# Designed miniproteins, single chains, continued (3): the designs that were tried, part 10

Each design is a single chain, and the fold is of that chain. pLDDT is the mean over its residues in the fold that is shown.

## One batch from the design tools (miniprotein)

Design m8315
Fold by ESMFold2-Fast:
Structure m8315 (fold): chain A 83 residues (1-83)
Amino acid sequence: SDLAQKYLEYMKEYAIKAGELSGDTEEVRERVEKAKTIDEVLDVAGTAADRTIQTGTKEQTDQANTLMNLAYNYYLQALGYQS
């Protein structure tokens, strides 16, 4: 549906922001552009966030957790509107 596409697009935005924090901006953008499902986008965002948590500062870790929470919120909304 049109609404499901909007939520997918929002999730892609947050995955790219997570990639910026992990320093993998180009790789994350390529994966996001190829992603066709909310599950694929959530996986990309999660991988980027995990890398930031492993190597980043406390501030970067806090930002990564916030971005993942936002992406997951859109994921839940997308599940409710996928029909």
Scores: mean pLDDT 78

Design m8316
Fold by ESMFold2-Fast:
Structure m8316 (fold): chain A 73 residues (1-73)
Amino acid sequence: MEVIDATKDPKAAAEKAKELLKNGAKEVKLVIKDSEASDYLVEMAKELEKEGIKISAESEVEGDKTIVTITRE
């Protein structure tokens, strides 16, 4: 399992998560701070779905941050 800090560069973090999932990673966790990160995650999910990759996402709030767990089905 890979943990990616998306608080500094949410776009780059989402792109890295997408590549890992496309290359067979089963689970990726993203640490996000800003709502802007959510838009990149939605776009990533749509692109993966077009490639035939089904994912599920779970969000947990930890203080001032949100941890998003993305699992490949």
Scores: mean pLDDT 77

Design m8317
Fold by ESMFold2-Fast:
Structure m8317 (fold): chain A 72 residues (1-72)
Amino acid sequence: MSAVVGQRTVDTLEEARAAVAEFEAAGAEYVALTNAAGGSRVLRLPVSDEELAAAIEALGGFPVTVTGARAV
């Protein structure tokens, strides 16, 4: 089972990176990126800025919801 450590909707790559760093510090092992169209991508932490940017681009850009989670 997974536990959510945090969630934030972001409009820029800077905000997305800040949210990822915050959730990683809170114990997140991965982040899920979702959009209003139902698109999703999951990235295992740590993640590079390049991987994060590529995942957001693959979702069609901003806004995206960043959810930090860990296995329990």
Scores: mean pLDDT 83

Design m8318
Fold by ESMFold2-Fast:
Structure m8318 (fold): chain A 74 residues (1-74)
Amino acid sequence: SLLELLRREALRNLASLTTPDLRLQAEYAANGDARALLEAVLEKAGLSEEERENNPAVRRAREVAEELEARLRE
């Protein structure tokens, strides 16, 4: 379905944004909270709270965002 395709595309793009890259780490440091960016993208993708919790790609993206935030704070 189109909705399923759009969600998949949004999650793919999110995974790219949360990849630990020096340029992205600098962007997160300059522009704020990586977790807030993640939540904004998930909201725009139209995912339910249950889908956000149980989708493996979403869980992985959250783990990466949290790790990036931890590194930037340290």
Scores: mean pLDDT 56

Design m8319
Fold by ESMFold2-Fast:
Structure m8319 (fold): chain A 85 residues (1-85)
Amino acid sequence: MSLEQTADGISERVYYLTTWKGLSILEALETVFKSAGVTLTPEQRQIALNGIKQGKTVREIIMDVLKTLSPEQQQKLRDWVEKNL
């Protein structure tokens, strides 16, 4: 699975959590990443917050965060997307 496909899968779950569960974009991102076994660092949370402030799409924000992850953490999110979406 590509990072782009991983970001698309995460975007679908974030949309569900924000639209149907009433979470903020940041809360939804943290929820998805934690479900995959990845805890965001303060720097990664700040990347997401800056993206929101700049009016970036959820997909662009997810891609910016994914690029900061280790290969092992990126694989955890790929596995989570394949299993859950």
Scores: mean pLDDT 85

Design m8320
Fold by ESMFold2-Fast:
Structure m8320 (fold): chain A 68 residues (1-68)
Amino acid sequence: MAARKAALEAQAAALAAKAEEYRKQANDLFRLGEEKGPEWYREAAKKLGQAETAELQSGALKQAAANL
């Protein structure tokens, strides 16, 4: 049980870190959209969606780990 809990917690932490990286990338792309043109907003929206998905998966894994 302990090994599985640690693995789930590690996966949750990795997904949370990816979500933060995607949010940073989305913010950078949003700034490019403000400066250089609206095509960058579409790329920012994609990265924000990836961040939200990773955040939800991280939350689910944390909940699974807490139940072990």
Scores: mean pLDDT 83

Design m8321
Fold by ESMFold2-Fast:
Structure m8321 (fold): chain A 92 residues (1-92)
Amino acid sequence: AFPELSPEELVEAAKAVVAHAKELLEQLKKAVEEGDPRAAEALKKTIEAIDEFLALLESRRPDLSEEQQAIVDEYMAELEKIKEELEKLLKE
Protein backbone atom coordinates (compact mmCIF):
# COMPACT_ATOMS: atom_id res chain seq x y z
CA ALA A 1 0.00 0.00 0.00
CA PHE A 2 1.22 3.50 -0.87
CA PRO A 3 0.76 6.43 1.55
CA GLU A 4 -1.33 9.43 0.48
CA LEU A 5 0.78 11.18 -2.17
CA SER A 6 0.93 14.69 -3.61
CA PRO A 7 0.81 15.00 -7.45
CA GLU A 8 4.62 15.43 -7.54
CA GLU A 9 5.15 12.42 -5.23
CA LEU A 10 2.72 10.36 -7.36
CA VAL A 11 4.76 11.06 -10.54
CA GLU A 12 8.00 10.07 -8.74
CA ALA A 13 6.29 6.96 -7.31
CA ALA A 14 5.10 5.97 -10.82
CA LYS A 15 8.69 6.29 -12.14
CA ALA A 16 10.01 4.14 -9.26
CA VAL A 17 7.25 1.52 -9.69
CA VAL A 18 8.02 1.20 -13.44
CA ALA A 19 11.74 0.70 -12.69
CA HIS A 20 10.96 -1.87 -9.96
CA ALA A 21 8.41 -3.71 -12.17
CA LYS A 22 11.01 -4.02 -14.98
CA GLU A 23 13.54 -5.55 -12.54
CA LEU A 24 10.89 -7.86 -11.06
CA LEU A 25 9.88 -9.02 -14.58
CA GLU A 26 13.51 -10.11 -15.20
CA GLN A 27 13.60 -11.95 -11.84
CA LEU A 28 10.29 -13.72 -12.55
CA LYS A 29 11.48 -14.77 -16.05
CA LYS A 30 14.43 -16.53 -14.35
CA ALA A 31 12.13 -18.12 -11.72
CA VAL A 32 9.88 -19.55 -14.49
CA GLU A 33 12.96 -20.81 -16.43
CA GLU A 34 14.29 -22.52 -13.24
CA GLY A 35 10.91 -24.20 -12.58
CA ASP A 36 10.31 -22.42 -9.24
CA PRO A 37 6.92 -23.74 -7.94
CA ARG A 38 6.23 -20.29 -6.41
CA ALA A 39 6.70 -18.45 -9.73
CA ALA A 40 2.99 -18.66 -10.72
CA GLU A 41 1.83 -17.18 -7.38
CA ALA A 42 4.48 -14.42 -7.57
CA LEU A 43 3.40 -13.60 -11.16
CA LYS A 44 -0.29 -13.36 -10.11
CA LYS A 45 0.53 -11.12 -7.13
CA THR A 46 2.74 -8.86 -9.29
CA ILE A 47 -0.02 -8.54 -11.95
CA GLU A 48 -2.55 -7.69 -9.19
CA ALA A 49 -0.19 -5.07 -7.70
CA ILE A 50 0.30 -3.46 -11.15
CA ASP A 51 -3.51 -3.41 -11.68
CA GLU A 52 -4.02 -1.72 -8.29
CA PHE A 53 -1.34 0.89 -9.05
CA LEU A 54 -2.76 1.55 -12.55
CA ALA A 55 -6.20 2.07 -10.95
CA LEU A 56 -4.63 4.52 -8.47
CA LEU A 57 -2.91 6.48 -11.29
CA GLU A 58 -6.15 6.60 -13.34
CA SER A 59 -8.20 7.77 -10.31
CA ARG A 60 -5.74 10.61 -9.56
CA ARG A 61 -4.92 11.59 -13.17
CA PRO A 62 -7.64 14.33 -13.39
CA ASP A 63 -5.99 16.20 -10.45
CA LEU A 64 -2.62 16.39 -12.26
CA SER A 65 -1.31 19.15 -14.54
CA GLU A 66 -1.31 18.51 -18.32
CA GLU A 67 2.49 17.95 -18.20
CA GLN A 68 2.15 15.50 -15.27
CA GLN A 69 -0.74 13.71 -17.05
CA ALA A 70 1.47 13.16 -20.14
CA ILE A 71 4.29 11.71 -17.98
CA VAL A 72 1.87 9.46 -16.04
CA ASP A 73 0.27 8.26 -19.32
CA GLU A 74 3.73 7.11 -20.51
CA TYR A 75 4.36 5.26 -17.21
CA MET A 76 0.89 3.66 -17.39
CA ALA A 77 1.67 2.43 -20.93
CA GLU A 78 4.99 0.93 -19.71
CA LEU A 79 3.22 -0.81 -16.80
CA GLU A 80 0.56 -2.25 -19.16
CA LYS A 81 3.37 -3.61 -21.38
CA ILE A 82 5.14 -5.18 -18.36
CA LYS A 83 1.78 -6.66 -17.24
CA GLU A 84 1.28 -8.26 -20.70
CA GLU A 85 4.75 -9.89 -20.47
CA LEU A 86 3.97 -11.16 -16.93
CA GLU A 87 0.65 -12.62 -18.18
CA LYS A 88 2.51 -14.41 -21.02
CA LEU A 89 4.90 -15.96 -18.45
CA LEU A 90 1.93 -17.11 -16.35
CA LYS A 91 0.55 -19.04 -19.40
CA GLU A 92 3.90 -20.83 -20.02
Scores: mean pLDDT 85

Design m8322
Fold by ESMFold2-Fast:
Structure m8322 (fold): chain A 72 residues (1-72)
Amino acid sequence: MASFLKVKKLLLNFDAPDEKTTNAVIARLITLDYAVNSGNVEEAKVVVSELKEDFPNNPELNEALTKLEKEL
């Protein structure tokens, strides 16, 4: 849960180049929040993998995502 709060904070503070990118990040965050809270581990892991693919050059986010995945 603490790792998810860090992921949420990092994604909400992401400096997106356009509205489409901002909306995509928000949509993934909503999906991840629902998956984590509903206990859907498989869907949560898929979203984590997609976020790691979308933000490969963000080491702090990738570390937080890896910690979240271990808590699932």
Scores: mean pLDDT 75

Design m8323
Fold by ESMFold2-Fast:
Structure m8323 (fold): chain A 85 residues (1-85)
Amino acid sequence: MSKENREEVASRIVKEIKKLFKENPELALRIVAKIGEHIGKKFEFDLNNEEELEKALEALKEELAKLTSEQLKEIADIIIQELQK
């Protein structure tokens, strides 16, 4: 695969999480909680409020874009591990 761009990778991760909120919101919430714990940031996602959900996803994207390629790989591993459950 091509060289990782942190913003591009962060956007891709958030896009996949957004899709997961439509397909399996409980799993999406679990994944986001684990990501937040890993990066030391707490994100609150409200499934009953689309505007708050979009705002939380944008905040997550901004925090992910600040991470190194190694940290982003760790986040991807967390997502893969939870998807296997």
Scores: mean pLDDT 76

Design m8324
Fold by ESMFold2-Fast:
Structure m8324 (fold): chain A 78 residues (1-78)
Amino acid sequence: SLKEELEKALIDLGFSKELAEKLAELLEPFNLNDREKLEVLTLLSQLKDRPEEVIEAIEKSKSVEELIERLRELVKSQ
């Protein structure tokens, strides 16, 4: 499933199992295509030390476009 694919990818990127499971569950409703999954995972790989802000960005997003924009802003705000 998409959730299992996201969870495994997040663990491979260095997220804890618990955080990877939570993020995969939050991301599942977005029904990300392969290109969108790659972009989101690339941005998340840069935000591993900021899990609370990542969770908030995902929860506040109503579309994939908004999600990607919010994650990009978090990466820029370092």
Scores: mean pLDDT 87

Design m8325
Fold by ESMFold2-Fast:
Structure m8325 (fold): chain A 93 residues (1-93)
Amino acid sequence: ESEKAFEEGYEEGKKKMKEMLEKGVSEEELEKELEEASKFAEEMAPIFAENADKSVEEVAKELEPEKAYKTGYVLGVLEVGSEEAKKRLAEEA
């Protein structure tokens, strides 16, 4: 169940970020979504640090389904958001 929750979260996170970008969301709104995702990642950092020999997916399988889902969601948001941020930075630089 946690493995499926992680996968579903990852897909939803990517989908939400892509939808925001398709709507032409402002840089400020994009930063808010990335900041919220980063805050959750910081909350989970101690758990991942204690399991540094495991992948994110392996750690997520050991979490409760709700936390596994959120972990996937955050990963999806950060992945798509970071890609867009890099494109914008390259265009301005």
Scores: mean pLDDT 73

Design m8326
Fold by ESMFold2-Fast:
Structure m8326 (fold): chain A 67 residues (1-67)
Amino acid sequence: RQGIIDALARIGMALTHGKPIDLSALARETGLSQSTVSRLYRRLKRMVDEGVPIGEAVARVLRELGL
């Protein structure tokens, strides 16, 4: 569960600053699968692209995961 929180925080920071993120490295560092990290990234990016603030987007994903 900590790995998901860490992944969301790092993706959120990258999206906020418009920085590229290495999803393969993030998966290794958090212990998540590549597909899980890619899914979290796409979900957050879609919400941000739809006008949801990054903090609210992260909060929604955490709530949906029961965290």
Scores: mean pLDDT 79

Design m8327
Fold by ESMFold2-Fast:
Structure m8327 (fold): chain A 61 residues (1-61)
Amino acid sequence: KKEIEEIVREGAAQAGVELVSIEITPDKVKVTVRAPDAEALARFDELIKSSLNLPVEVEAI
């Protein structure tokens, strides 16, 4: 689970979004971020989904 957190943190930094929270469950990963624009949010979503073999739910605030 620490590995999933590191992947999410790396993805957030690379996409230019602010990581607010991470929830890891057996079935999915839920991530809450602050994104400056829709492109940064889409970039983050793509990076995380390509790096994890779990369903990912991205919530922007």
Scores: mean pLDDT 77

Design m8328
Fold by ESMFold2-Fast:
Structure m8328 (fold): chain A 98 residues (1-98)
Amino acid sequence: HMQQKIDEIKRFYEEELAKLPEEEIDRVAAELGMSRLAARTYLILKNVLKVPEELAERAARIVDRDGSEGTALELVFYAKYNTPEKLEEILKEDERSL
């Protein structure tokens, strides 16, 4: 059931978030011109889930736009349980909604 995957991704997200150095989050946020929430999402996608950098940045920009930790968790979920090709399709739909 979907609930088991949601509980797993919440735990995964919290554990990986706790491992991120604040200095690295601040550096990425400044370098890419985004919020710390978006920078944290970018680092989890790129360094932990090994998402292609271009897709990780696009996902982080959506998180920055929305300003919601729920959006960050959703995109980390999609990245963990889908291929890069499917993730790109999902990102295109979210980007079109603006």
Scores: mean pLDDT 81

Design m8329
Fold by ESMFold2-Fast:
Structure m8329 (fold): chain A 109 residues (1-109)
Amino acid sequence: MKEIQDETVEILDRMEEIVKKVLEELRKAGSSQEAIDYLKKAIEYLKKAREAAEKGDLESAIKYATLGIKYFGKASDLAPKEMHSFLAESGSKIIGLVIRMIGLQIDAE
């Protein structure tokens, strides 16, 4: 149990780092305030996911991480076209981390 919690927290920390880098790059690219606000919401949900994971509440961690991804997707839809390849790569990394996190929950059963 403790090892699964620690790995879930590590995955969420990696997701937050990716979203923070995307936020910085979208700000540099002159993206809309709406896109920036969606990324801030994504970060807040990833923080809630991390807090849930630290408490061993993996169900809530997955729920909050999924909400974070939803807001990341909304920000990506509003991003400048030149950012689309970078956002596709970042989004792919985030999806891979979520799949790994769900796999850890299945293995805990």
Scores: mean pLDDT 84

Design m8330
Fold by ESMFold2-Fast:
Structure m8330 (fold): chain A 85 residues (1-85)
Amino acid sequence: GKVSKEKREEIEKKIEEKLKELLALSPEEQKAALLEWVRKKYGEEAAKELEERLNEIPDEKIPEVVENLMYIELNKELIEEESKN
């Protein structure tokens, strides 16, 4: 089924608030927060792979990585919700 407008807005707001929280941190703290979040939600292997990628990225690009990962998470949550309807 399709995600309702209300449910989509709820998911989008949740992701937007998380993105805002992360972007308020320093790049080093953004990396740490992302790794902790991924580890808790997707496990240690996913966190390790993300850590390897983040170590290759300059601090000036970390906010862009945060935005991209939150966008991926938004899409995953929308797909999961669509599957329930």
Scores: mean pLDDT 80

Design m8331
Fold by ESMFold2-Fast:
Structure m8331 (fold): chain A 95 residues (1-95)
Amino acid sequence: GIAEGIALAKEAIARGEEVLKRALELIRKSETIEAVNLATGAALLAIGAIINGELAIERAKKGDGAMAIKLGQDGLNDVRGAEEVLERAEKLLEE
């Protein structure tokens, strides 16, 4: 229900904020254009995850538990994609 949607949303926001921070640090410090391009993609996906999480919380406040769950799940899918792309960027810097 509503509590489930809020829990999913909070996880998507927290993980999205972590990915965004790490991606921006990589972009700032790296001279490797391929890694910077991947980190930029990860940052944009992380922003999408945060937005979906915030929208999920807003829907939960309006009593729309079903939409809150859907948006929270969409946010978690976005952040999983962001984490995968960021890991690829970080691996390029290890080679």
Scores: mean pLDDT 90

Design m8332
Fold by ESMFold2-Fast:
Parts: C-alpha cells; sequence; structure tokens
Structure m8332 (fold): chain A 65 residues (1-65)
C-alpha cells in the first residue's frame, strides 16, 4: 500500500518490515487501521514519533477506536 511505502522510505525500512511494525502496533495498542493511519500521517510517516505519541496518549487512542 502507499502508506507502507511512505513509512518504509521515511524510516529506512523495507516494506515488509514497515508492514510488520504496523501489525504489531495495532495488536499491542488495540488501534484501528483508520486511527493508526491518521496518526502516522500527522507525524509525517515517522514511526518513532508515532509510537511515542501513542504511549503518551493511550486514553485518546481508546476513545478514537
Amino acid sequence: SELVKKIAEKNGLTEEQARQILEDLKKEFNISDEVLEELIKKTGYDLEATIAWIIRNKEEIQKKN
């Protein structure tokens, strides 16, 4: 997908690695595809910034799901 390609390019990952990280984040933090995509776009496809935001804002993530 376009999302996976952007993440891979921005974070120096393969598309397979980016796809796996997205799946792991969805499972670990119970985030919907739509919410995760919104967050990643807002950080400019920066996985480190996205993960840091999720950890700090767990309550908001639960409300959005």
Scores: mean pLDDT 81

Design m8333
Fold by ESMFold2-Fast:
Structure m8333 (fold): chain A 83 residues (1-83)
Amino acid sequence: SARETAEYAEKAARAAREGDFERAVEYLEKAKEAGLKIPGLGESLASVAEAAKRAAEEGDGERAARIAEGTARLAENAYEAEK
């Protein structure tokens, strides 16, 4: 769901900033799975979450956090549209 995608993406951004790249990748994978279930937006959210995951795997915490925050914002906007 959109809320789950936003929650996991926000957790991933925090973990990436703290240098916990293993946890960041774990949360990004969960965000990607949740994002795929959002109608009309799932592929875009999954793609952005995958990009954040790659940055975290490369050890670029700042880049991973920024992309993950973008994923969270897209998911929050989708959640608002579901109301």
Scores: mean pLDDT 76

Design m8334
Fold by ESMFold2-Fast:
Structure m8334 (fold): chain A 72 residues (1-72)
Amino acid sequence: MLRDKIYQAALESGFPEDQARQLADQTAKLAKERGLTDPNDIASLAGQLAYQAGASKEQSIKLANLVYERLS
């Protein structure tokens, strides 16, 4: 499922389990609401949401790259 792929990417990016779960849930929900199916669009959304939640720019970029790899 989309959520599980984002959750794994977030864990690999160094997010704690609670934050990884929240990011995965929020990204999957918002991607579905917006009709996003392109891996690049979903990856960009995940990175944006992480940055807005207080992650560093570097960590947010790492998350986006790992989400893209898991969805491609």
Scores: mean pLDDT 87

Design m8335
Fold by ESMFold2-Fast:
Structure m8335 (fold): chain A 55 residues (1-55)
Amino acid sequence: SEAYELGKKLGKKYGLSESEQDAVGKSVEDAVEAGVSLEEAYELVEKGLKEKLSE
């Protein structure tokens, strides 16, 4: 799905492994399937990544 592919790109942007990129993709897709907008799902997942991976 588009949500899955955007989540994978987000994980890749943050230097995550391929398995972690897949997990991020699934997280965005699951949020969209639960009724969250793609934009909101992306922002929520990115916020979580920033908190875990702050430079």
Scores: mean pLDDT 80

Design m8336
Fold by ESMFold2-Fast:
Structure m8336 (fold): chain A 103 residues (1-103)
Amino acid sequence: DQAAALAAARRASDFVDQLEAALAADAPFLVVDGGDDEARRAAVVERARATGGPVIDLTRPSTAPVTDEQFAANDAALRASIAAWNARRGLDVAVALYLDASD
């Protein structure tokens, strides 16, 4: 379905635009990227939402009409943007998220 593929590509573009807007606004945000402890990840996400911060989930959707190459390129671009933001703030978002979840 060409319409479904176009909608998915548009959602991916909107996600990148949302990430860039959050980075530009220097807004506190949570990135969810893998992890073996589902309960710990859920607790971190719940806490971030309770503080009103945006939550960015990098997990691959179960049904994606984009190619693996396009997904990998988009994921790499998002990670590079997050790394640049962390460098500017002197933070490691992944380390901060896991530290918060440990309480």
Scores: mean pLDDT 50

Design m8337
Fold by ESMFold2-Fast:
Structure m8337 (fold): chain A 116 residues (1-116)
Amino acid sequence: RRAELRALTARLEAEGVDAREAYLAALNMLVSGLDRERALEVARRQVELWDRMIEALEAGDFDAAAEAAIEMGELSPATFAVHLDDAMPAALRERAAAVNARRTAPAEIELVARRA
């Protein structure tokens, strides 16, 4: 799996795809069975949500970071899991649990909410 993921990511990068988009698209193709076009579309959206999550984490807004991670999981539940934290608001925990219930592979990205 890891060798195939690295090989597919390298091929997408060689075709001019952004490194982060290439990696996520390769996961979407190999784990979720998406075609190349759909996988790249989902990957681009996941990169947007990833950047939003990192920005929220840097700002100390763990609820906003969790929401972005949940949205990424909702786009590709087979490839993404959200770390469930007791400090996370109940509504976000319910959404994260629903994403995790649909997951068929190890998470690519896990987000941990911190207690205030």
Scores: mean pLDDT 69

Design m8338
Fold by ESMFold2-Fast:
Structure m8338 (fold): chain A 80 residues (1-80)
Amino acid sequence: MTLVVTLKDGREYRIVFDENDTVQELLDRIKASGLPASIVAAVEKAVASLDPNTKAIDALPAVIRAIRAVPEVERVSVEG
């Protein structure tokens, strides 16, 4: 699967992950992606209450909501 984040300034970020990854592994991939610190912080806050072994697929709705709530984000999609 690929998480695609497009910013209002036209920058696009693609984070490749497996649906069976843990939420911690997904968060680590997001941190490594070069996404703005504001987006990374929003995702960290959204997943802080989850078990770190929660599957990425189960955490994905919360991650998408958190990213979409950041004012600089134009759209978020998942491919694959």
Scores: mean pLDDT 86

Design m8339
Fold by ESMFold2-Fast:
Structure m8339 (fold): chain A 93 residues (1-93)
Amino acid sequence: SLEEIKKKLDELLEKLKSSPGVTEEQLKRFQELIDKFLKAVEAKDFKSAYESLREIKLLIEELYLEGKITKEQYEEIKNLLEEIQKLVEEMES
């Protein structure tokens, strides 16, 4: 389950890296939030994990509203985040 979470986060980062409107500074910010999220999941700190996921979702929405990612990329990334949340919920159970 943690391995599947890591795989989906890697897919998310690759989609962001393929977007010409996304800067290296923004990618670094996403990496920091992903690292924070993974640390929380590994520590079974699910409250902090959900908080980090919320911050990631807000940054993705901001990129979409600024026209830095396409609607297709936005929907694909949102689906990945929903799948990641479901995996975290299964680990919490």
Scores: mean pLDDT 85

Design m8340
Fold by ESMFold2-Fast:
Parts: C-alpha cells; structure tokens; sequence
Structure m8340 (fold): chain A 83 residues (1-83)
C-alpha cells in the first residue's frame, strides 16, 4: 500500500516522539539513532533497501557497544528489505 504525504509526516512525527521516550530505558543514543533511521524509512516509502542498509550500518557500529540493540536493528533491516 502507498502512504500519503500526510501519513508519512505522521509516521515521522510518531517515530521521533518514540525515539525521545524509548531511549531513556534501553541505551538512549543507539535507540534514538535507530528510530531516526526508521523515521527516514517512512519518509522514503519505496526506498526500503537504502533504509535497511543504514539500519545495518547502525547495527554494525553498535555491535561492540550494545549487541542486543545491534541485533534488534539487524532484524528490523531484514524485515524492511523483504517489503
């Protein structure tokens, strides 16, 4: 399904809001980066490959610092690429 510009804007606002809330509980820096990347993906509806690549690059950077969050990002990138 195609997202309208309004839906993309709402998704971006929601993802940014979530990034500000969720980071406090699970490693604020890495989680905020992940949600920012997800927001970019929503804005670039149809460019899932690029968004998934950025997610994996973030996961690679976090692999040594926070392996749990890195694994989460890699799983999300895989789901995004399949869409």
Amino acid sequence: PELTDEEVDDALAGARGAALEVPTSKNPVSTAVAWAILASLASYNGRGDDAARVMREAAEELKDKDPETAAWFERLAGVIERR
Scores: mean pLDDT 58

Design m8341
Fold by ESMFold2-Fast:
Structure m8341 (fold): chain A 73 residues (1-73)
Amino acid sequence: GDALGKAVGEAVKKLKEKGKETFTIDEVIELLREAGASEEDIELVREILESLGKETVTLEDIERAGVEAIVRR
């Protein structure tokens, strides 16, 4: 399976356990790094999330960014 897809799944699971509706881009990126995503994939996800122009992002935003990063490889 795709390593970024697995990392996004693990990060989303951990974020759900925090009981919040939205998350900072930095906390999302930290969890992706902890889940074993490459720095190249992390940079793509960061750029996609930052392009949304939001201070915080939803789980849906994170899942969509992960899919977009995989397609853009």
Scores: mean pLDDT 84

Design m8342
Fold by ESMFold2-Fast:
Structure m8342 (fold): chain A 74 residues (1-74)
Amino acid sequence: SPPVSIEEMEKKLEEELDKAAEVLGADKKEIIELAKKIKGSAEEIIAKGQASTDPTVRVAYGLALAKRLIESMK
């Protein structure tokens, strides 16, 4: 049996996003909206995320990558 369900992974992603938004003093909705606009391959998302100096933008790239990986497991 898989150690974590897809729903549990999505819940953990939501909890980590809430924590990141609180630590950064950023609007969670803004991070989600930025993540929705991120396009490209997983490799491109990783490269652009790491090149970003804005921590809020880096979190948005991380969220976009995590969502792509979770969706690929459905």
Scores: mean pLDDT 80

Design m8343
Fold by ESMFold2-Fast:
Order: sequence, then structure tokens, then C-alpha cells
Structure m8343 (fold): chain A 78 residues (1-78)
Amino acid sequence: HRQQAEEYLAQAVRAADAGDLEQARRYLDQAVRHAAEAGYAEEMAEQLEALARAYRGQGRDEAAEIFERAAEEARKRA
């Protein structure tokens, strides 16, 4: 389950970098779900928070908001 969470996170980042924010959101939902099932939700939240800060630093506010929301969901499931 941890490996699947990491694979979905990688797909979410690739989708966000391509500008496909809808696909990124779908992959993030899967990453958070698999991370929670594996007891990995806190670590996933930390990774998502770091990615959100990186996107904010790039001026990619819409991508940052999607990752921030996913981080909040992961925190709630930790």
C-alpha cells in the first residue's frame, strides 16, 4: 500500500506539471487513501505540504491549492 501511495503521488506531480489539475486531484485522492490504509498518512501529509510550498514558490497557486487540500485530508486521516 505504501508503494501504491508513492506511485499515485508521482502520477499526481506529473499531471500537475503537465497542467492537468483535474487528473492531479484524482491521483492525490488515491495517494491519500492508500497512505491512510498503510498508516502512512502523516508522512504523506508532510510530502504534500512540501510540494504545495514548492508550487507556491513557482507562482503555481492553483496547483499549490490542490496539494494543500490533499495535505489537509491526509492530516485528518493520520
Scores: mean pLDDT 86

Design m8344
Fold by ESMFold2-Fast:
Structure m8344 (fold): chain A 92 residues (1-92)
Amino acid sequence: MEELVRALEEAARLRARGETLKKLYAEKNNGKFTEEQKKELEELRKKVKELAERANKLLEETELSEEELKEIEERAAEAGREAEEEVRKELA
């Protein structure tokens, strides 16, 4: 269970980081991305995919109550918000 929670939290953090970076890069460059920015976003997408595949495999092997599922979702959402704040602070 803890491995599943951590995988989902990490996936949420990287997803939020990628979405926030994409938005900020688009704002700074009038909707255009540099090759380096594209590579960074692609690498984040790959990591999110790997973590999602890991989490899905763990979910198939784990019996979760609705309460446990809700707690995992809330923790993942919180991790995502923290990551968004960190990215905005670094690029300010």
Scores: mean pLDDT 79

Design m8345
Fold by ESMFold2-Fast:
Structure m8345 (fold): chain A 85 residues (1-85)
Amino acid sequence: MEEVREEVLEKIVEGTALITVGRLLKERTNSPRAQPLIERGQQIIQDAFDLAKRNGVKLSEEEIEEARKKGEELGRKRALEWGLA
C-alpha cells in the first residue's frame, strides 16, 4: 500500500517533468519532438491516477500539487542541463 502511494506520486513527478520539458522545447525551438514528450507525460499521469484508484490510494490535493510543483522544477532543471531551454 505505501509502495503504491510512493509509485503514484513519483509517476506524477515524472509525467509533469516530461510535460515541462516538452512545453519548453515547443516554446523555444518549436521542435516536432515536443508533442510526443507532452503526450507521454500526460499518459504517465493518467496511468498514475488509474493505479491510485485501482489500489484504493487516496491522494490529497496538497500531495498532488506538491508532486506537480516538484515535477515542474525537475523538468526545468533537466531542460537547462540538457541545453533544451
Scores: mean pLDDT 82

Design m8346
Fold by ESMFold2-Fast:
Formats: structure tokens, C-alpha cells, sequence
Structure m8346 (fold): chain A 74 residues (1-74)
């Protein structure tokens, strides 16, 4: 379905943002800076999906972002 495809594409974008955040952490970039850059990029994806009316994809991305953010803050 179009919703399923959009969710898959959006989650793939978020996973690449997560991979970049994990790379920066391994390279010794301060956690606070990684969180800031991660949130900026992740929220751009969420906002784009909301603007496009893809609410299900936006919700799926927001859930994944929140899950990863909770891990970063611990």
C-alpha cells in the first residue's frame, strides 16, 4: 500500500540519521552535540511528512526518533 511504502522509505531515512549519530559518538563527538544534530535532522523528516499529509509515516518516524533519543539520553 502507499502508506506502507511511505513508512518504509521514511524509516530508512531515519535509520541513516541514526547511523550517522552512532558514527559521531564512536568518533568522540560530544553526546550533547550529537543529540542536537540528530534532533534537527530527524525533526526535518517528521515535519516534511506532516506537511505532505503522511501522518502514519510521521507517527512511525516520531516513535523511532523517541526510542533512539531515550537511548542517547541514558
Amino acid sequence: SPDEKKIEEALKKVEKIIEEAERLLKEGVPKEKVIEEFLQKAMEVVNELVDQGNDKAAAAVSERVQEYLERLRK
Scores: mean pLDDT 85

Design m8347
Fold by ESMFold2-Fast:
Structure m8347 (fold): chain A 100 residues (1-100)
Amino acid sequence: MIDESKLSEEEKKLLNEIDKVEAEAVLRYLQGEESLEEAVLRAIEEIEKLLKESKAKKDVKQKIAKDFKTGVLRLMEQLKAPEEVIKKVEERMEKLIEEL
């Protein structure tokens, strides 16, 4: 995990905004507003926009994206998401990380 005490204020803001996107996606899924696949893919789109628009260092952006990838894949496996959906999310995240 990222040591928050070593982050700039902009990097802390980015991390907090991503945490909010993750929390909102979980709530949409739990409330039945979206399927797990829809909630996760929408969260990835919002996170990609935040990462690409941020002035944070590339290495910090990549670390945040990798930590999100690890967390979301673990959550999807725990929720018994279909393997094809997990693979789709993994490939989407790998592409996002490479393009940062």
Scores: mean pLDDT 81

Design m8348
Fold by ESMFold2-Fast:
Structure m8348 (fold): chain A 93 residues (1-93)
Amino acid sequence: PLSEEKRERLREELRAALLAHADDPAAMFAALRATLRRYGLSEQVADLAAHTAVTTFEVLLKQGASREEAAERAAQAAVDTAAELEEALAKKK
């Protein structure tokens, strides 16, 4: 259950992890996954959200975005993906 405050904090932490590991995609994925898991997300949701962040970051860099812009947008995409997946899983009862 990601509150608005938790989503904002998660976005900031994911952005920081993307920037810290910008030159190592494997370390980036591992750091993002660990951060998502720390927020109580399931392994499956964390893996999908981390993959979304890495792929979004790489695509934006290839399109000429700055590292800072790419990290911000990739972090937001990962938070949105995690929130949507958690909501979908909650409705599966």
Scores: mean pLDDT 84

Design m8349
Fold by ESMFold2-Fast:
Structure m8349 (fold): chain A 87 residues (1-87)
Amino acid sequence: SLEEEAEEVLEELEELVEEGKLSRSDALTMLALVRSVRHRSELPAALEALRNILRQSKEDKSKPKAEKEFALELIREMREELRRVLE
């Protein structure tokens, strides 16, 4: 389900934060992407884009990493936005 796919993406993000691998710029790009979703029908494409950004974030070691507290706050905002779209 879309609900399961969204939660899987958020869990993978939280794991990257714990590992210190999530870049600040990628985290902000992902939040902006989630905030751009207006309709549930847009969510599958948005989730695919989020997975692609996650993959790139894991591979790119050159970018400054997000501070843990900041990153977790962005993930909280993403979870709320996704929950609204899933209604």
Scores: mean pLDDT 83

